# Designed miniproteins, single chains, continued (5), part 18

Each design is a single chain, and the fold is of that chain. pLDDT is the mean over its residues in the fold that is shown.

## One batch from the design tools (miniprotein)

Design m16632
Fold by ESMFold2-Fast:
Parts: structure tokens; C-alpha cells; sequence
Structure m16632 (fold): chain A 84 residues (1-84)
């Protein structure tokens, strides 16, 4: 249902945000490059799953603009962390 898809998107975005915060801290404190790459890949996977769930919501005629904005914000943060 719509509510379960919203909850899944929220959980995926929260997990991605937590992973990106860990990646940021690791990068600022002198990166273990292998661990950083793994965290960034995990965040990318969670964001990809959230995008799919939000797309399924749109197919059901429901757009959650706040979750869409959160996805965009976290994708920008991921891009910044991937850049040197």
C-alpha cells in the first residue's frame, strides 16, 4: 500500500543519510580509501532503492515532495563525497 511504500522510502533515505554522515567523518579524519569507497557504494545502493520506491509511489498517483527533496539532497551529498 501507499503508506508501506512511504515508510520504506523514509527508512532507505534515513539509512543512506547515516552512511553518508559516516563517510563524511571518515573522509575528514583521514580516509581509509577502501572503507570510504564501500560506504559510498552502500549509500548509492540505498538511494537507488529509495528512487525505485518513490517511482512506484508516482505510478500509484502519489508524489511525496519532501521525500523527493531528501533524495535529491542526499544524492548531492554523495556526489560531493565522491569528488576529491
Amino acid sequence: GIESLKKRAEELLKEAEEILEEAKELKENGADEEKLKKLLLEAEEELGLAEIVLALLKLEGYVDEELEKKLDELREKLKELKES
Scores: mean pLDDT 85

Design m16633
Fold by ESMFold2-Fast:
Structure m16633 (fold): chain A 95 residues (1-95)
Amino acid sequence: DDRIAALEKEIAENPENFEAWLELGREYYRAGKYEKAIEYFEKAIAINPENGLAWRNLGLAYYKLGKFEKAREYFEKALAIEPNSVRSKENLEKI
């Protein structure tokens, strides 16, 4: 996929580019490749651990794998970073 190839090139050139890791994770998530999505979201979180969106996306990937305890932990982490996030609250209610 052209977008995945472009994002892979971006992270090879700029490995600290948090947004490129996050978007690469989201592309693999859309493709149903949840374990790969988790790897890339973990990279994004390692660069920017205060981004609630990255924690929420990690929770969604674990939810898709049926790992509900891990999903809950990460949705709670996302909510702790962004307490007024309606989406993080909705994700927790789903579990």
Scores: mean pLDDT 85

Design m16634
Fold by ESMFold2-Fast:
Structure m16634 (fold): chain A 68 residues (1-68)
Amino acid sequence: SKEEEILKNIKEAVEQLVKDPTLSREEIRRAAEFAVDVLGKKYGLTPEQIEKLREEVLKYIDELLAKK
């Protein structure tokens, strides 16, 4: 699905961002939110699908950063 493909791509990108010690949690979260909005709109996702992807990505970032 397009949602699954977008989620995978953004998760891979945020895994690289969380390795950068100069980036704050807020900066990583904002970059991910922007990517979800841009890609979701580009691929014709509904507002509800975009919101769900945003929540899933932000939760994933929080989980990755909690392991530091």
Scores: mean pLDDT 84

Design m16635
Fold by ESMFold2-Fast:
Structure m16635 (fold): chain A 63 residues (1-63)
Amino acid sequence: SLVERAEELEREGRRAEEEGRLETAIKLYDQAGKLYAGAGRLDEARRLGERVRELEEKLKQMK
């Protein structure tokens, strides 16, 4: 299902974030959020969208 795939991508994104691979984490979280939105899971989609924005700002400040 879309939700199961979103959960897989979120888990992969969390691993990437823990490993400091922020650009990869951003892409994975963005993909997961889009799948949650497509499944009508708007709270999960919003939460991941906020995390993407936070990580993008963090990445800009590190460059």
Scores: mean pLDDT 87

Design m16636
Fold by ESMFold2-Fast:
Structure m16636 (fold): chain A 85 residues (1-85)
Amino acid sequence: MSREELDEEVELTLLTMQLAIDKNIAERAIKNGDKELLEEVKKSLQATIDRLRELLERSTNPRIRAQAEEMIKDAEELLKKIEEK
């Protein structure tokens, strides 16, 4: 594993953790009707999607690319659920 590949794996891991946190916060905010918290999660999800898209453009690693694509899909689905409330 090169240093560049390790850096991409670390970034992907951090983005995975951030998406999981945002999903948990969103579910709680929806349950409690916390519109302010939902707006914060929406901004966080948009930032995560942007970072995943940039990683996808930079990475030549097919595993990282596939995982990033799935995470973008999951984040976009969650964002849509927030907007439908």
Scores: mean pLDDT 82

Design m16637
Fold by ESMFold2-Fast:
Structure m16637 (fold): chain A 82 residues (1-82)
Amino acid sequence: MKPSIDELVEKANELALEAEEAIKAGKLEEAEEKLKELKEVLEELKKLLEEQGEPSLLQLVRYLSISGSATTIETAIKRKKE
C-alpha cells in the first residue's frame, strides 16, 4: 500500500518526538537511529510531492517544517557529542 502524504507527516512527527526524548535521556545512539529514519521519511515525502507535480502550499510548509526539525535534532546530537 502506498503511504499518503498525511501518513508520512504523522510518522515524521512521531520520529522527531522520539529523537528529542532520546536526546533528553542521553541516548544519543537511539537519537541518531531515529534521525536516520526521519531523514528516510523526508526523502520518501519529497518523492511523493515531486510525483504529485503541484504540491499545495500547506504540503510544502509541512515538508519544510519537518525538514527544519530534522536539522535541529541533528545539531542537538552533534552538540551533545562535543
Scores: mean pLDDT 81

Design m16638
Fold by ESMFold2-Fast:
Structure m16638 (fold): chain A 61 residues (1-61)
Amino acid sequence: GLSEEELKKLIEEAKKKLEEAKEKLKNATTREEILAAIGDILNAIGDIIEAQLKLGVREDI
């Protein structure tokens, strides 16, 4: 499994990807660009939740 430090790094990286995806959505002009940006946002949120859940489980052992 991932260490606590690795999980925290994944959360920070996923947060950066989320902000990048939000900027892409703001600048999106086509249906394809909008759907791709929404997909990236949802994936980044999912990664954050999963990493936070794994981090919480380790602290609540």
Scores: mean pLDDT 79

Design m16639
Fold by ESMFold2-Fast:
Structure m16639 (fold): chain A 72 residues (1-72)
Amino acid sequence: MLASEEEVERAAEEAYEKALTEPVAVVRRQLPDGSTLSVVAERDGDKLVVTSVQLGPDGTVLGIRTEERPVP
């Protein structure tokens, strides 16, 4: 099962907030179906690149999403 958009958004927001005080932030969540959601927020100039990857219990990539957010 793919992670809900709400769950991905919450993890991405947490990673974004952490990346405001650190150059790189990583948030990992174990989902009820045994998959893992990993979100990395990295500073790239005047923006933060937030990448969300969902891995199945067997390590298969189930989904990937990348967002760019401005640095305040």
Scores: mean pLDDT 76

Design m16640
Fold by ESMFold2-Fast:
Structure m16640 (fold): chain A 62 residues (1-62)
Amino acid sequence: GEAEEAIKRARELAERSEDPGAAAVAGSGYREGLEALKQGDEEAAKRAAENGVRAALEIERA
């Protein structure tokens, strides 16, 4: 689903980002997304993962 795809994207960005700050915020979004998904909240899971990806990309582009 969309939440699982967002979580996967956050994980991939955390693993491949060369910026430690970007990797950390992507990893945070990934972990928060997984916890929300475990609780059955797909919207919160998607939001957490997407927020992590967005923050990581903002750091990389700064």
Scores: mean pLDDT 85

Design m16641
Fold by ESMFold2-Fast:
Structure m16641 (fold): chain A 61 residues (1-61)
Amino acid sequence: SLAQAERLVALGEEAEARGDYETAAKAYYLASQLYRDLGLEAQAERAFARGQELGKRAREQ
């Protein structure tokens, strides 16, 4: 649902704020999947891109 996707974005933002890039990336990827399932492609692409960036940062730690 939309509410679940928004909750995952919020969890990702909280994890990112505390430097937990791995958890943040996972949350954004899950949000991206839910946005795609809802047909919200722009929001899905934005969440996916943020997940990729944070996933890269996690691998460098």
Scores: mean pLDDT 85

Design m16642
Fold by ESMFold2-Fast:
Structure m16642 (fold): chain A 52 residues (1-52)
Amino acid sequence: MSEEELKELARELLGKQGGNITRAKQEVVDYLVKELGVSKEEAEKIVNSVLP
């Protein structure tokens, strides 16, 4: 996946949580790492890029 596609996916997953942003961030990072094979460092950069 491109970086732009990963950012869009992260925004959608964060929006679906509807609750605690810190928990949602951790869950999205784990999803990107475990399901898509993205490194933890890259996943955290992507998620942080889409959070205010």
Scores: mean pLDDT 76

Design m16643
Fold by ESMFold2-Fast:
Structure m16643 (fold): chain A 58 residues (1-58)
Amino acid sequence: MPMDDEEVAEAMFVALRAGASPEAVVRAASTLAGRPMPEMKDKKEVEEWAEELKKKAK
């Protein structure tokens, strides 16, 4: 089953902290959420998007 947006956001932060590339984090998030994620190229862009996703899930 797809994960909740809050869980997806947490997984994205964990992957970034572990040194995963922005592309790998976006791919993992897409799989976990069961839906396509926007294309993001920079680590900062991915971090900002994950924070926004977490805020919307609350």
Scores: mean pLDDT 76

Design m16644
Fold by ESMFold2-Fast:
Structure m16644 (fold): chain A 66 residues (1-66)
Amino acid sequence: ALEEAVKELLEKFPELTEEQARNYIEGALVLIKEFGKEVALRLLLSTGVLSEEQAEFVVEIAEKLL
């Protein structure tokens, strides 16, 4: 599940490293579980590290793991 999500994220955003992809998905899972999807997306965007498209996709694939 997590490994497949990492591969999916890297296929769409090949500029990310495997470690970055894994960390973003795991972080999104924690944030969605604690605060819900909308707040998780806002928090990820507030880091300034991910583009809007990247953050939206990370939240989407993380949600599929729940």
Scores: mean pLDDT 83

Design m16645
Fold by ESMFold2-Fast:
Structure m16645 (fold): chain A 61 residues (1-61)
Amino acid sequence: LDEIVKEIAELLGISEENARKLIENYLKDPALTEALIRREVPDPEKAERIIELLREAAKRS
């Protein structure tokens, strides 16, 4: 899980604490979080990578 948190933080340019909060938000509402990532992240490949990492984090929770 820590490796996923770190990769999300690096991809978004945010802190690991904020990346953990993003994973918590994903667990509460995956569809809304995916829609927000696709809207806010201008690079579609980067957005899909972040979503894949969120899905993997959810499987490990």
Scores: mean pLDDT 81

Design m16646
Fold by ESMFold2-Fast:
Structure m16646 (fold): chain A 60 residues (1-60)
Amino acid sequence: MKIYGATITRLPGETDADVRARLEAGIAASEEMIANPGVTEDEKENYRVNLEVFRRRLAA
C-alpha cells in the first residue's frame, strides 16, 4: 500500500526491524507536518490519516 510519500508494506529484502524503523520515521515526519502552520488543512488531514495507518501497522 502507498501512503502519501511512503509505503507501509514490507519491501523485498526488508527485515521486520527495517519496516518498523521506516514506519516510525513516517510517524515522526507526519507529526512534524501536522504541526507546521505553513501546511494546508487538507494536507494536514492526509497526514493525520497516514499517521493513524502507520500507528495501526506498528501495533499489529
Scores: mean pLDDT 71

Design m16647
Fold by ESMFold2-Fast:
Structure m16647 (fold): chain A 110 residues (1-110)
Amino acid sequence: MKQLELEWTKLMFELLAIATEIELETRILETSTDPEVIAKAIKDFENAKKVGEEVLKRIEKLIEEIKKLAEETGDEEIKKFLEEAEKSKKKLEEKLKELIKRGEEAIKKV
């Protein structure tokens, strides 16, 4: 469990960093009029989007591992961790989708 909790914590920090990058690039796209700044922000946004999608896949895989462990052990602490992990993943996925949509709409206006 401690190893899975550590991996979960690492993935949460990675996803938060990527979400912050997507939000930053989106704000630059919404506010900048400089073509070089806009071009860089588009590239950085598309890269951050791809990395974010990969981190979400790693989170899904980790949740599957936690779920398997909960089923094998019947441990109540593992079951609670699974419930919290699934809720956190859903909220973060929804937030990431909203940030990506906003950034894509900003790119269309350029």
Scores: mean pLDDT 85

Design m16648
Fold by ESMFold2-Fast:
Structure m16648 (fold): chain A 58 residues (1-58)
Amino acid sequence: MITVEDLIEAAKKMGIPITKEEAEEILRSGGAYVRNGRPLTPEEAEKLKKIFEEAKKK
């Protein structure tokens, strides 16, 4: 199972550090969250999907 810590660690490895609150939002919505009060760009959304899949491989 993917955890908040798994997402944070995967994001760090991808060069996209996230907070615990952001990781929880990503886990809940499968990557459909806002960053700094704005919706994700398509590029950011794609990177988050890769982070989610990378965390899932653990």
Scores: mean pLDDT 67

Design m16649
Fold by ESMFold2-Fast:
Structure m16649 (fold): chain A 88 residues (1-88)
Amino acid sequence: MSEKELEAEILAALARMYLSLARLLLKKGDKEGAVEAAEKAVELAEKLAELGATKEAAEILREAAEIYKEAGDEEKAEEAKKKAEELE
């Protein structure tokens, strides 16, 4: 495994952890916390795309868009969807 491959795996794992946290926060009614956690996942997905892991980045961005929509942040939901579509 190269350093680049290891970095991508770490970023993907962290992004998925943030998405899981965001969904847990939504379940508890913490919409603001869910948006913050989803924003961290989006940041990590952007780094994944830079490393060439575009399909995984797009998947994370689509999940983040769903979380934003559930949290009531329609603008961020649309932005994340567009970013995911650009990576396909």
Scores: mean pLDDT 86

Design m16650
Fold by ESMFold2-Fast:
Structure m16650 (fold): chain A 86 residues (1-86)
Amino acid sequence: MRERAAEEAARLAEEALRALEEGDLERAARLVVEAARLLAEYYESQGDIASAVGFEILAVAAEVERDNPEELRLIAEGVLRYAREL
């Protein structure tokens, strides 16, 4: 059974991809950051520090690349894949 945090992260990542299709980069960046941080917090709660750090790096990357739709799309797709595999 998928953890609630993973389900919420997947939902946020899917919303981010829709925002990117509509050209709403500010909303897309915020949703990607929130999704990545949810996964980071989940993995930290499980004692998986390496995965938690990885997702925190993705959250920071989304904040830095907030005006770059190509990078936001790659990060959102990555977060969505990992969230769905949990």
Scores: mean pLDDT 83

Design m16651
Fold by ESMFold2-Fast:
Structure m16651 (fold): chain A 92 residues (1-92)
Amino acid sequence: APKISDLTVTAPSATTATITFKVEGDSEIKVDVYIQKPGGPWQLVGSKTAKPGETVTITVTGLQAGETYTFVVKATDKDGKSSYARKTLTVT
């Protein structure tokens, strides 16, 4: 399974978040980034194919100031094994 590390989420504006993380593994890694409001569905906001050791940055717009979002990173290797990392941010 791939490894997700150094997951950081920042809010450079009241409606925008930047998600940065590193992925490690033995081969090419598929990454999917989701957001979720409390009690709401997961919404896919970005996808990328990353190489081992690559730092991935995804920018999400259209967020609402004062709302709390959970950011979920899913990394999947060539053998179909997945790892997840999560971070919560209140946009203010």
Scores: mean pLDDT 80

Design m16652
Fold by ESMFold2-Fast:
Structure m16652 (fold): chain A 58 residues (1-58)
Amino acid sequence: SMDEQIVQNLVDHLEKLYEEDPEEGKEVGKRVLDWASKTLPEEYVQKLKKEVEKIFKK
């Protein structure tokens, strides 16, 4: 689905960004989660949040 593709693309981008620049990655991650909470169905927001939390634990 389009929403699933959006989540996958966001996770991939955030993971790469966090590896290159952790400070920028965390800032963008917060913005992405805020956007998602207003735009995406709750199921995709929860999935994205879990993936972002995993990335930031590295």
Scores: mean pLDDT 81

Design m16653
Fold by ESMFold2-Fast:
Structure m16653 (fold): chain A 97 residues (1-97)
Amino acid sequence: DDALIRAMELLNQGIKALKEGNYEEAIKLFEEAIRLDPGTPFALLAYEHLAEAYEKLGDYEKAIEWYQKASDIARRLGLTNAAEELEKKVKELQEKL
C-alpha cells in the first residue's frame, strides 16, 4: 500500500523531529502517519511517539489521550504486555494532573 509506505516515511521523520526536540513538528508528522495508517503495529508506534511529544511539551491531558489510544490499539493487535505498559504510563501521567 502506497499509504502504508508514506505512513512509515512520516513515522521515521517524526521520530527524527522528536529526537531533535522539534516536538510540534513531530506531532504534525505523527498525526499525518496515523491518518494514513490508523491500525497497524506501525500506527501503534506513531500513537506512542505522538503521546511522548505531547508529554515533552507538558500537555499531559493530550499525552494521556494518545497513550490510551495506543493501549487500545495494542490490545486489538494482541500485544498484551505493550498495552499493560501503556496503561501504567497513563496512570503515572494522571498523577501529574
Scores: mean pLDDT 87

Design m16654
Fold by ESMFold2-Fast:
Order: C-alpha cells, then structure tokens, then sequence
Structure m16654 (fold): chain A 68 residues (1-68)
C-alpha cells in the first residue's frame, strides 16, 4: 500500500538521523505514527520500541498499522 510504504520510508529517515538519540527518535516516530492516523496507544508502542533500539520492529509495526 502506498501510504504504508511512504510511512516506512519516513521512518527509515528518522532512524538514520536519530538512531544515536533514542529518546528523540521515539518522539519523532510517535509524531509520524499519529500523522498517519494511528491511535495514541499504537503510537506509544512504536515510540517504546524505538527507544529500546528495536528499530526494525518499530518500523514493521508502523507499516502494518498504516496498511490496515
């Protein structure tokens, strides 16, 4: 799905830019998730995964939720 692919591309850019600042990366990924219409609960989970350095899981969750 086009929107999900676009979200995944944006998430990859955020990971590349902020991977050395997990707190900032988490905030940015939450903002991205909310901008694609995801719920606060899902956005918080994506933030938590990113803050823990689980970037692939955070990106996959974002992709799957946007693809719904």
Amino acid sequence: EEKALEAAKEARKLIEEYKDDPEKLGEKMKELALSYGLSEEVAEKIKELAEKGRYTEAGVLLYLEVAR
Scores: mean pLDDT 81

Design m16655
Fold by ESMFold2-Fast:
Structure m16655 (fold): chain A 75 residues (1-75)
Amino acid sequence: MEELKRLAEEIKRALEAGNEEEAERLAEKLVELLAKEVGLSPEYLREVFEGKRKPEPKDIEKVKKALELLQEAAP
C-alpha cells in the first residue's frame, strides 16, 4: 500500500512537471505492483483496465481488490 501511494504521488508530480513519458512509465510500474499484490499478471490486469478483455470468473475478486487498492492509493 505505501509503495502504491508513493507511485501515485510520483505520477502526480511528473504530470505537474509536464513529464508525460515519466508519468506513463510510473503508471506501468503501478500496474505491475497492483498485479503482484493480487496475484495476477501485469499484462492481464492492464488489458482488463483498458477494457480489452473481461476478467475470468475466478479472477473477478482479484480485479476488485486491485481497483480498491488503486482507489486507496490515489492522491
Scores: mean pLDDT 77

Design m16656
Fold by ESMFold2-Fast:
Structure m16656 (fold): chain A 66 residues (1-66)
Amino acid sequence: PLARLSKEELLERLARLAKDDTPDNLRQAQYLAKELQEVYGVSDEEIKEELLKLGVKEELVEKVLK
């Protein structure tokens, strides 16, 4: 069995997908944001702050959280 991704690993993966700014990667980023919210209890505000810290543009963060 594979080790489950940590909250931090999911945030890094989400940031990478969002930065690529392709339709498929944005959909995957939206899915990961939802998983962070539902499984880890991370708020939209926390996801936004962490993505901005990881260098994701504000416009892309808004697309991910829509």
Scores: mean pLDDT 78

Design m16657
Fold by ESMFold2-Fast:
Structure m16657 (fold): chain A 89 residues (1-89)
Amino acid sequence: MEERAREIVNRPEAIEGLAEQVSKAAPVKLEDVRRALEEGRYKASYLPNLDAVAVSLTLPDSKTGKPIFVVALVGEDGEAVVLLAAEDT
């Protein structure tokens, strides 16, 4: 299932959808989210019951540089929803 999860996240629509939703939900730059996804700096798990991928990544706060832990869901169509964004302690 990890290969399927990576294939979905690597789609341009998924990267852009995740980058947009994460940057709206957390104090992170859109470009930092996109770069992390493009560089493979995330963990992903396919959830067959939701037909979606759970994505987790850690990104720098745009003002402080402190790590922010983010969890989001993304579908094959690139529709993304952020579930959690919290300072990583």
Scores: mean pLDDT 80

Design m16658
Fold by ESMFold2-Fast:
Structure m16658 (fold): chain A 58 residues (1-58)
Amino acid sequence: SEKIEKVAEELVEIVKEYGKDSELAGEKARELLLKAGLSDEEAAEATAIALQKLDEES
């Protein structure tokens, strides 16, 4: 849970820095998920949390 939450926070920062529809943001997000060593399920959970946080910020 802590690892997933940390990755979700880092995903939010990438989107805030590079932009939601940015190709670079997508590349950075993919690199983060691979480096974090998450399973497919954990990566999906981190992404869902990040999207929820971004929606709350809009």
Scores: mean pLDDT 77

Design m16659
Fold by ESMFold2-Fast:
Structure m16659 (fold): chain A 66 residues (1-66)
Amino acid sequence: SEADELLKKALEAIFNGDDETAIRYLEQAAELGASPEKLRQVAFIALMLGHTKAAEKAYELAKKLE
């Protein structure tokens, strides 16, 4: 799905250290119906890699969509 493609782009941005780009893709994915479970998975990965701002945004979006 388009939402899943945006989550993949968010993860790529996280791996590249670009939290601002990751946050934009996470917001777009949420608007397109990304699952809360997948958003939580992205949040966990971001947190594990030390990307606190991206992790916080992903958790916020997951909670909002629950």
Scores: mean pLDDT 88

Design m16660
Fold by ESMFold2-Fast:
Structure m16660 (fold): chain A 93 residues (1-93)
Amino acid sequence: SPLEEVRRLFAELSRLMLRYLDEHAGTPLAERVARLYAELGDILNEMEEKGFTKELGEKAIKVLQELIDLVRDHHPEIAEVAERMIEVLKKMM
């Protein structure tokens, strides 16, 4: 299902996030990225518990776009996974 694809992409994002947060430990940038990543996880957990809604999809896309804007210039691999998640979410809406 598209939601299973979003979960697979989130697992890939999670592997990249562990490296990112370690590399940037103690910085304000890492704090902002960690908060966005946690917020995304909460939204995806709500989608699993309550089902997908357009509102939850829009919230997830907004968080992913903010994450992309923070990391694009130095971690394009993270931005690529986040962009793929946005594409899957848009197809569900």
Scores: mean pLDDT 89

Design m16661
Fold by ESMFold2-Fast:
Structure m16661 (fold): chain A 86 residues (1-86)
Amino acid sequence: NAMTVQEMINEALKKVYEYVKKYRPELLPDIEFAKTQPAPVIALYVAELARQFYEEGLISKEFYNKAVAAALEAIMNPDLKIEVKI
């Protein structure tokens, strides 16, 4: 549902933001740009970063699967409004 998608995206964005700030500061503009995009675009970006984190061993497969499910839910609901809480 919409609440689960919003919570998953914000949790993933917070984790991604801290990782990027510490190890990949050159990607900070990409995160700021993502925050301005429609919900499906934000969700896809979060899912792609979650894939990278999973491959690096930083997150569980369960969390990665939830991020992908959230992206699919956002695509099915293109008018979904997500408030980014970073």
Scores: mean pLDDT 72

Design m16663
Fold by ESMFold2-Fast:
Structure m16663 (fold): chain A 90 residues (1-90)
Amino acid sequence: LDEEIERLKKEVEEAKSKEDKAQALLRLAEAYLEAGKYEEAIEYAKKALALEPDNKGTQTSAYAIISRAYEKLGKFEEAKEYREKAKKLY
């Protein structure tokens, strides 16, 4: 898992486009979520949103990661907020 996270961090650094970097950040956020590192999962998912704020795919993935991470942290109001943001994309 640590090896996977280090590989994903390098992928973020090596990404040449905002789109590739956002996707690498989402994969890194998902890896942190799987590792039980919920604060880091939120941080990296938000960084992906900052790079591609108008991309529905990036928004959908990031909101899903952020809401799950907040739910795992017991922050149910914040989790609900991001779940509702995802619904408004349709």
Scores: mean pLDDT 85

Design m16664
Fold by ESMFold2-Fast:
Structure m16664 (fold): chain A 80 residues (1-80)
Amino acid sequence: SLAERARAAMERAVTALLEAGDEEGAEAAVRQAEEDLERAPEYLESLGLSEEEKERALEAARAGYEAAREVLERARRERA
């Protein structure tokens, strides 16, 4: 599904940044995903998509943000 792809992509992206030692980049990626999720309802409404397509896109945005946040929080706990 689109949500599964979004989750996998964000898990890979944030993990890669953390493995490279780019903690600021990882934090920026999580912030960007959060901002994208917050703006998604207004943005999607402007695109003339069906309600089902909007729901699917919102679910994907949420899945991506949740994945990005989970990876960052896990890394922070392992360092504490």
Scores: mean pLDDT 83

Design m16665
Fold by ESMFold2-Fast:
Structure m16665 (fold): chain A 81 residues (1-81)
Amino acid sequence: SMVRGVLPPEEELKELILESLRELGASEEELEELRKLSLEELIERLLERLKEKLGLSDTTLQAIRDLILGRISGAEAAARV
């Protein structure tokens, strides 16, 4: 079977990031624009939104970025389950 026990990096991660941005208050207009962006741009937009909404430090944002990228390479539970 295609992709068993490993999430598809582009599809699943993009959906997770868009869902997270929606929960953080992104509008439908913003989400439509974000869907056109690359995965790297989506990660940057998520980190910017987290910084603005939650006041996270650069160190925390870097840790989140690393966690997201690490989930791509070996994710088993990066979904909403």
Scores: mean pLDDT 68

Design m16666
Fold by ESMFold2-Fast:
Structure m16666 (fold): chain A 64 residues (1-64)
Amino acid sequence: SEERVQQVRREMDELLAETNRKLKEAWEKGDDDTMQQILEDLRRRLDELRAELDRLEEEVRREQ
């Protein structure tokens, strides 16, 4: 289960890195609407990953 926690954390790091690249591109183009959409998508996906991480961490604590 710790391996799955680590995997979710890596997915979060990858999502943040990808989002930063997309935001930079939209910023360079002056596309405020695209930047807003990217941030909204990031928040939604992070909330989903955080919920999964919290569930996995609770399971790990109960197993130890």
Scores: mean pLDDT 80

Design m16667
Fold by ESMFold2-Fast:
Order: sequence, then structure tokens, then C-alpha cells
Structure m16667 (fold): chain A 57 residues (1-57)
Amino acid sequence: VEELADIIVKYTHIPREEAERLARAVAEGKLPFSLLRDMLFALTGIPELADAAAEAV
């Protein structure tokens, strides 16, 4: 959870609290990881970032 939030903050400049909320929602099964992965790709255009986020979950 913390690792995913740190990746989001580092590359997207989303506030840490929002990044932690998104990471927690994925961990709790409230948000599909595939949707978060698509969001990260849309925001950054970096496929490697989406892959790193997948490893952190």
C-alpha cells in the first residue's frame, strides 16, 4: 500500500493523501487495479510506471 502510494506521488504529483486513498482502495478490493493502472498510464504515458505499480500491489 505505502509503496504504491509513493510511486503515485513521485510521478503524478497527486497529493500523498489521495495517493494513499487510491492504494488503499485497491488493497481493499474497492477499486480494480486494472483501472488504477489505466489511470496512471493516461496521466504519465509511461508503461514502466504502470508495471512498477503492479509489483507494489
Scores: mean pLDDT 69

Design m16668
Fold by ESMFold2-Fast:
Structure m16668 (fold): chain A 64 residues (1-64)
Amino acid sequence: MEERRKKAFEEIKKLVNEGKIDEAKTLARRYALELASEGKPQEAFEAYREFNKLIEKLVEEKKK
């Protein structure tokens, strides 16, 4: 889980840096759905929230 989550985090950062915000949001959603399908709905919910916060933070930093 840790390694998989770290890779998803880095992919989201890359997508936002490339201006592909919708793709980053889609990746966050897919990651959460995969965790939920594995019987980890609480972890899925937490990961989804963290990834959306990351996307929001990176978008705001890019506006400067």
Scores: mean pLDDT 78

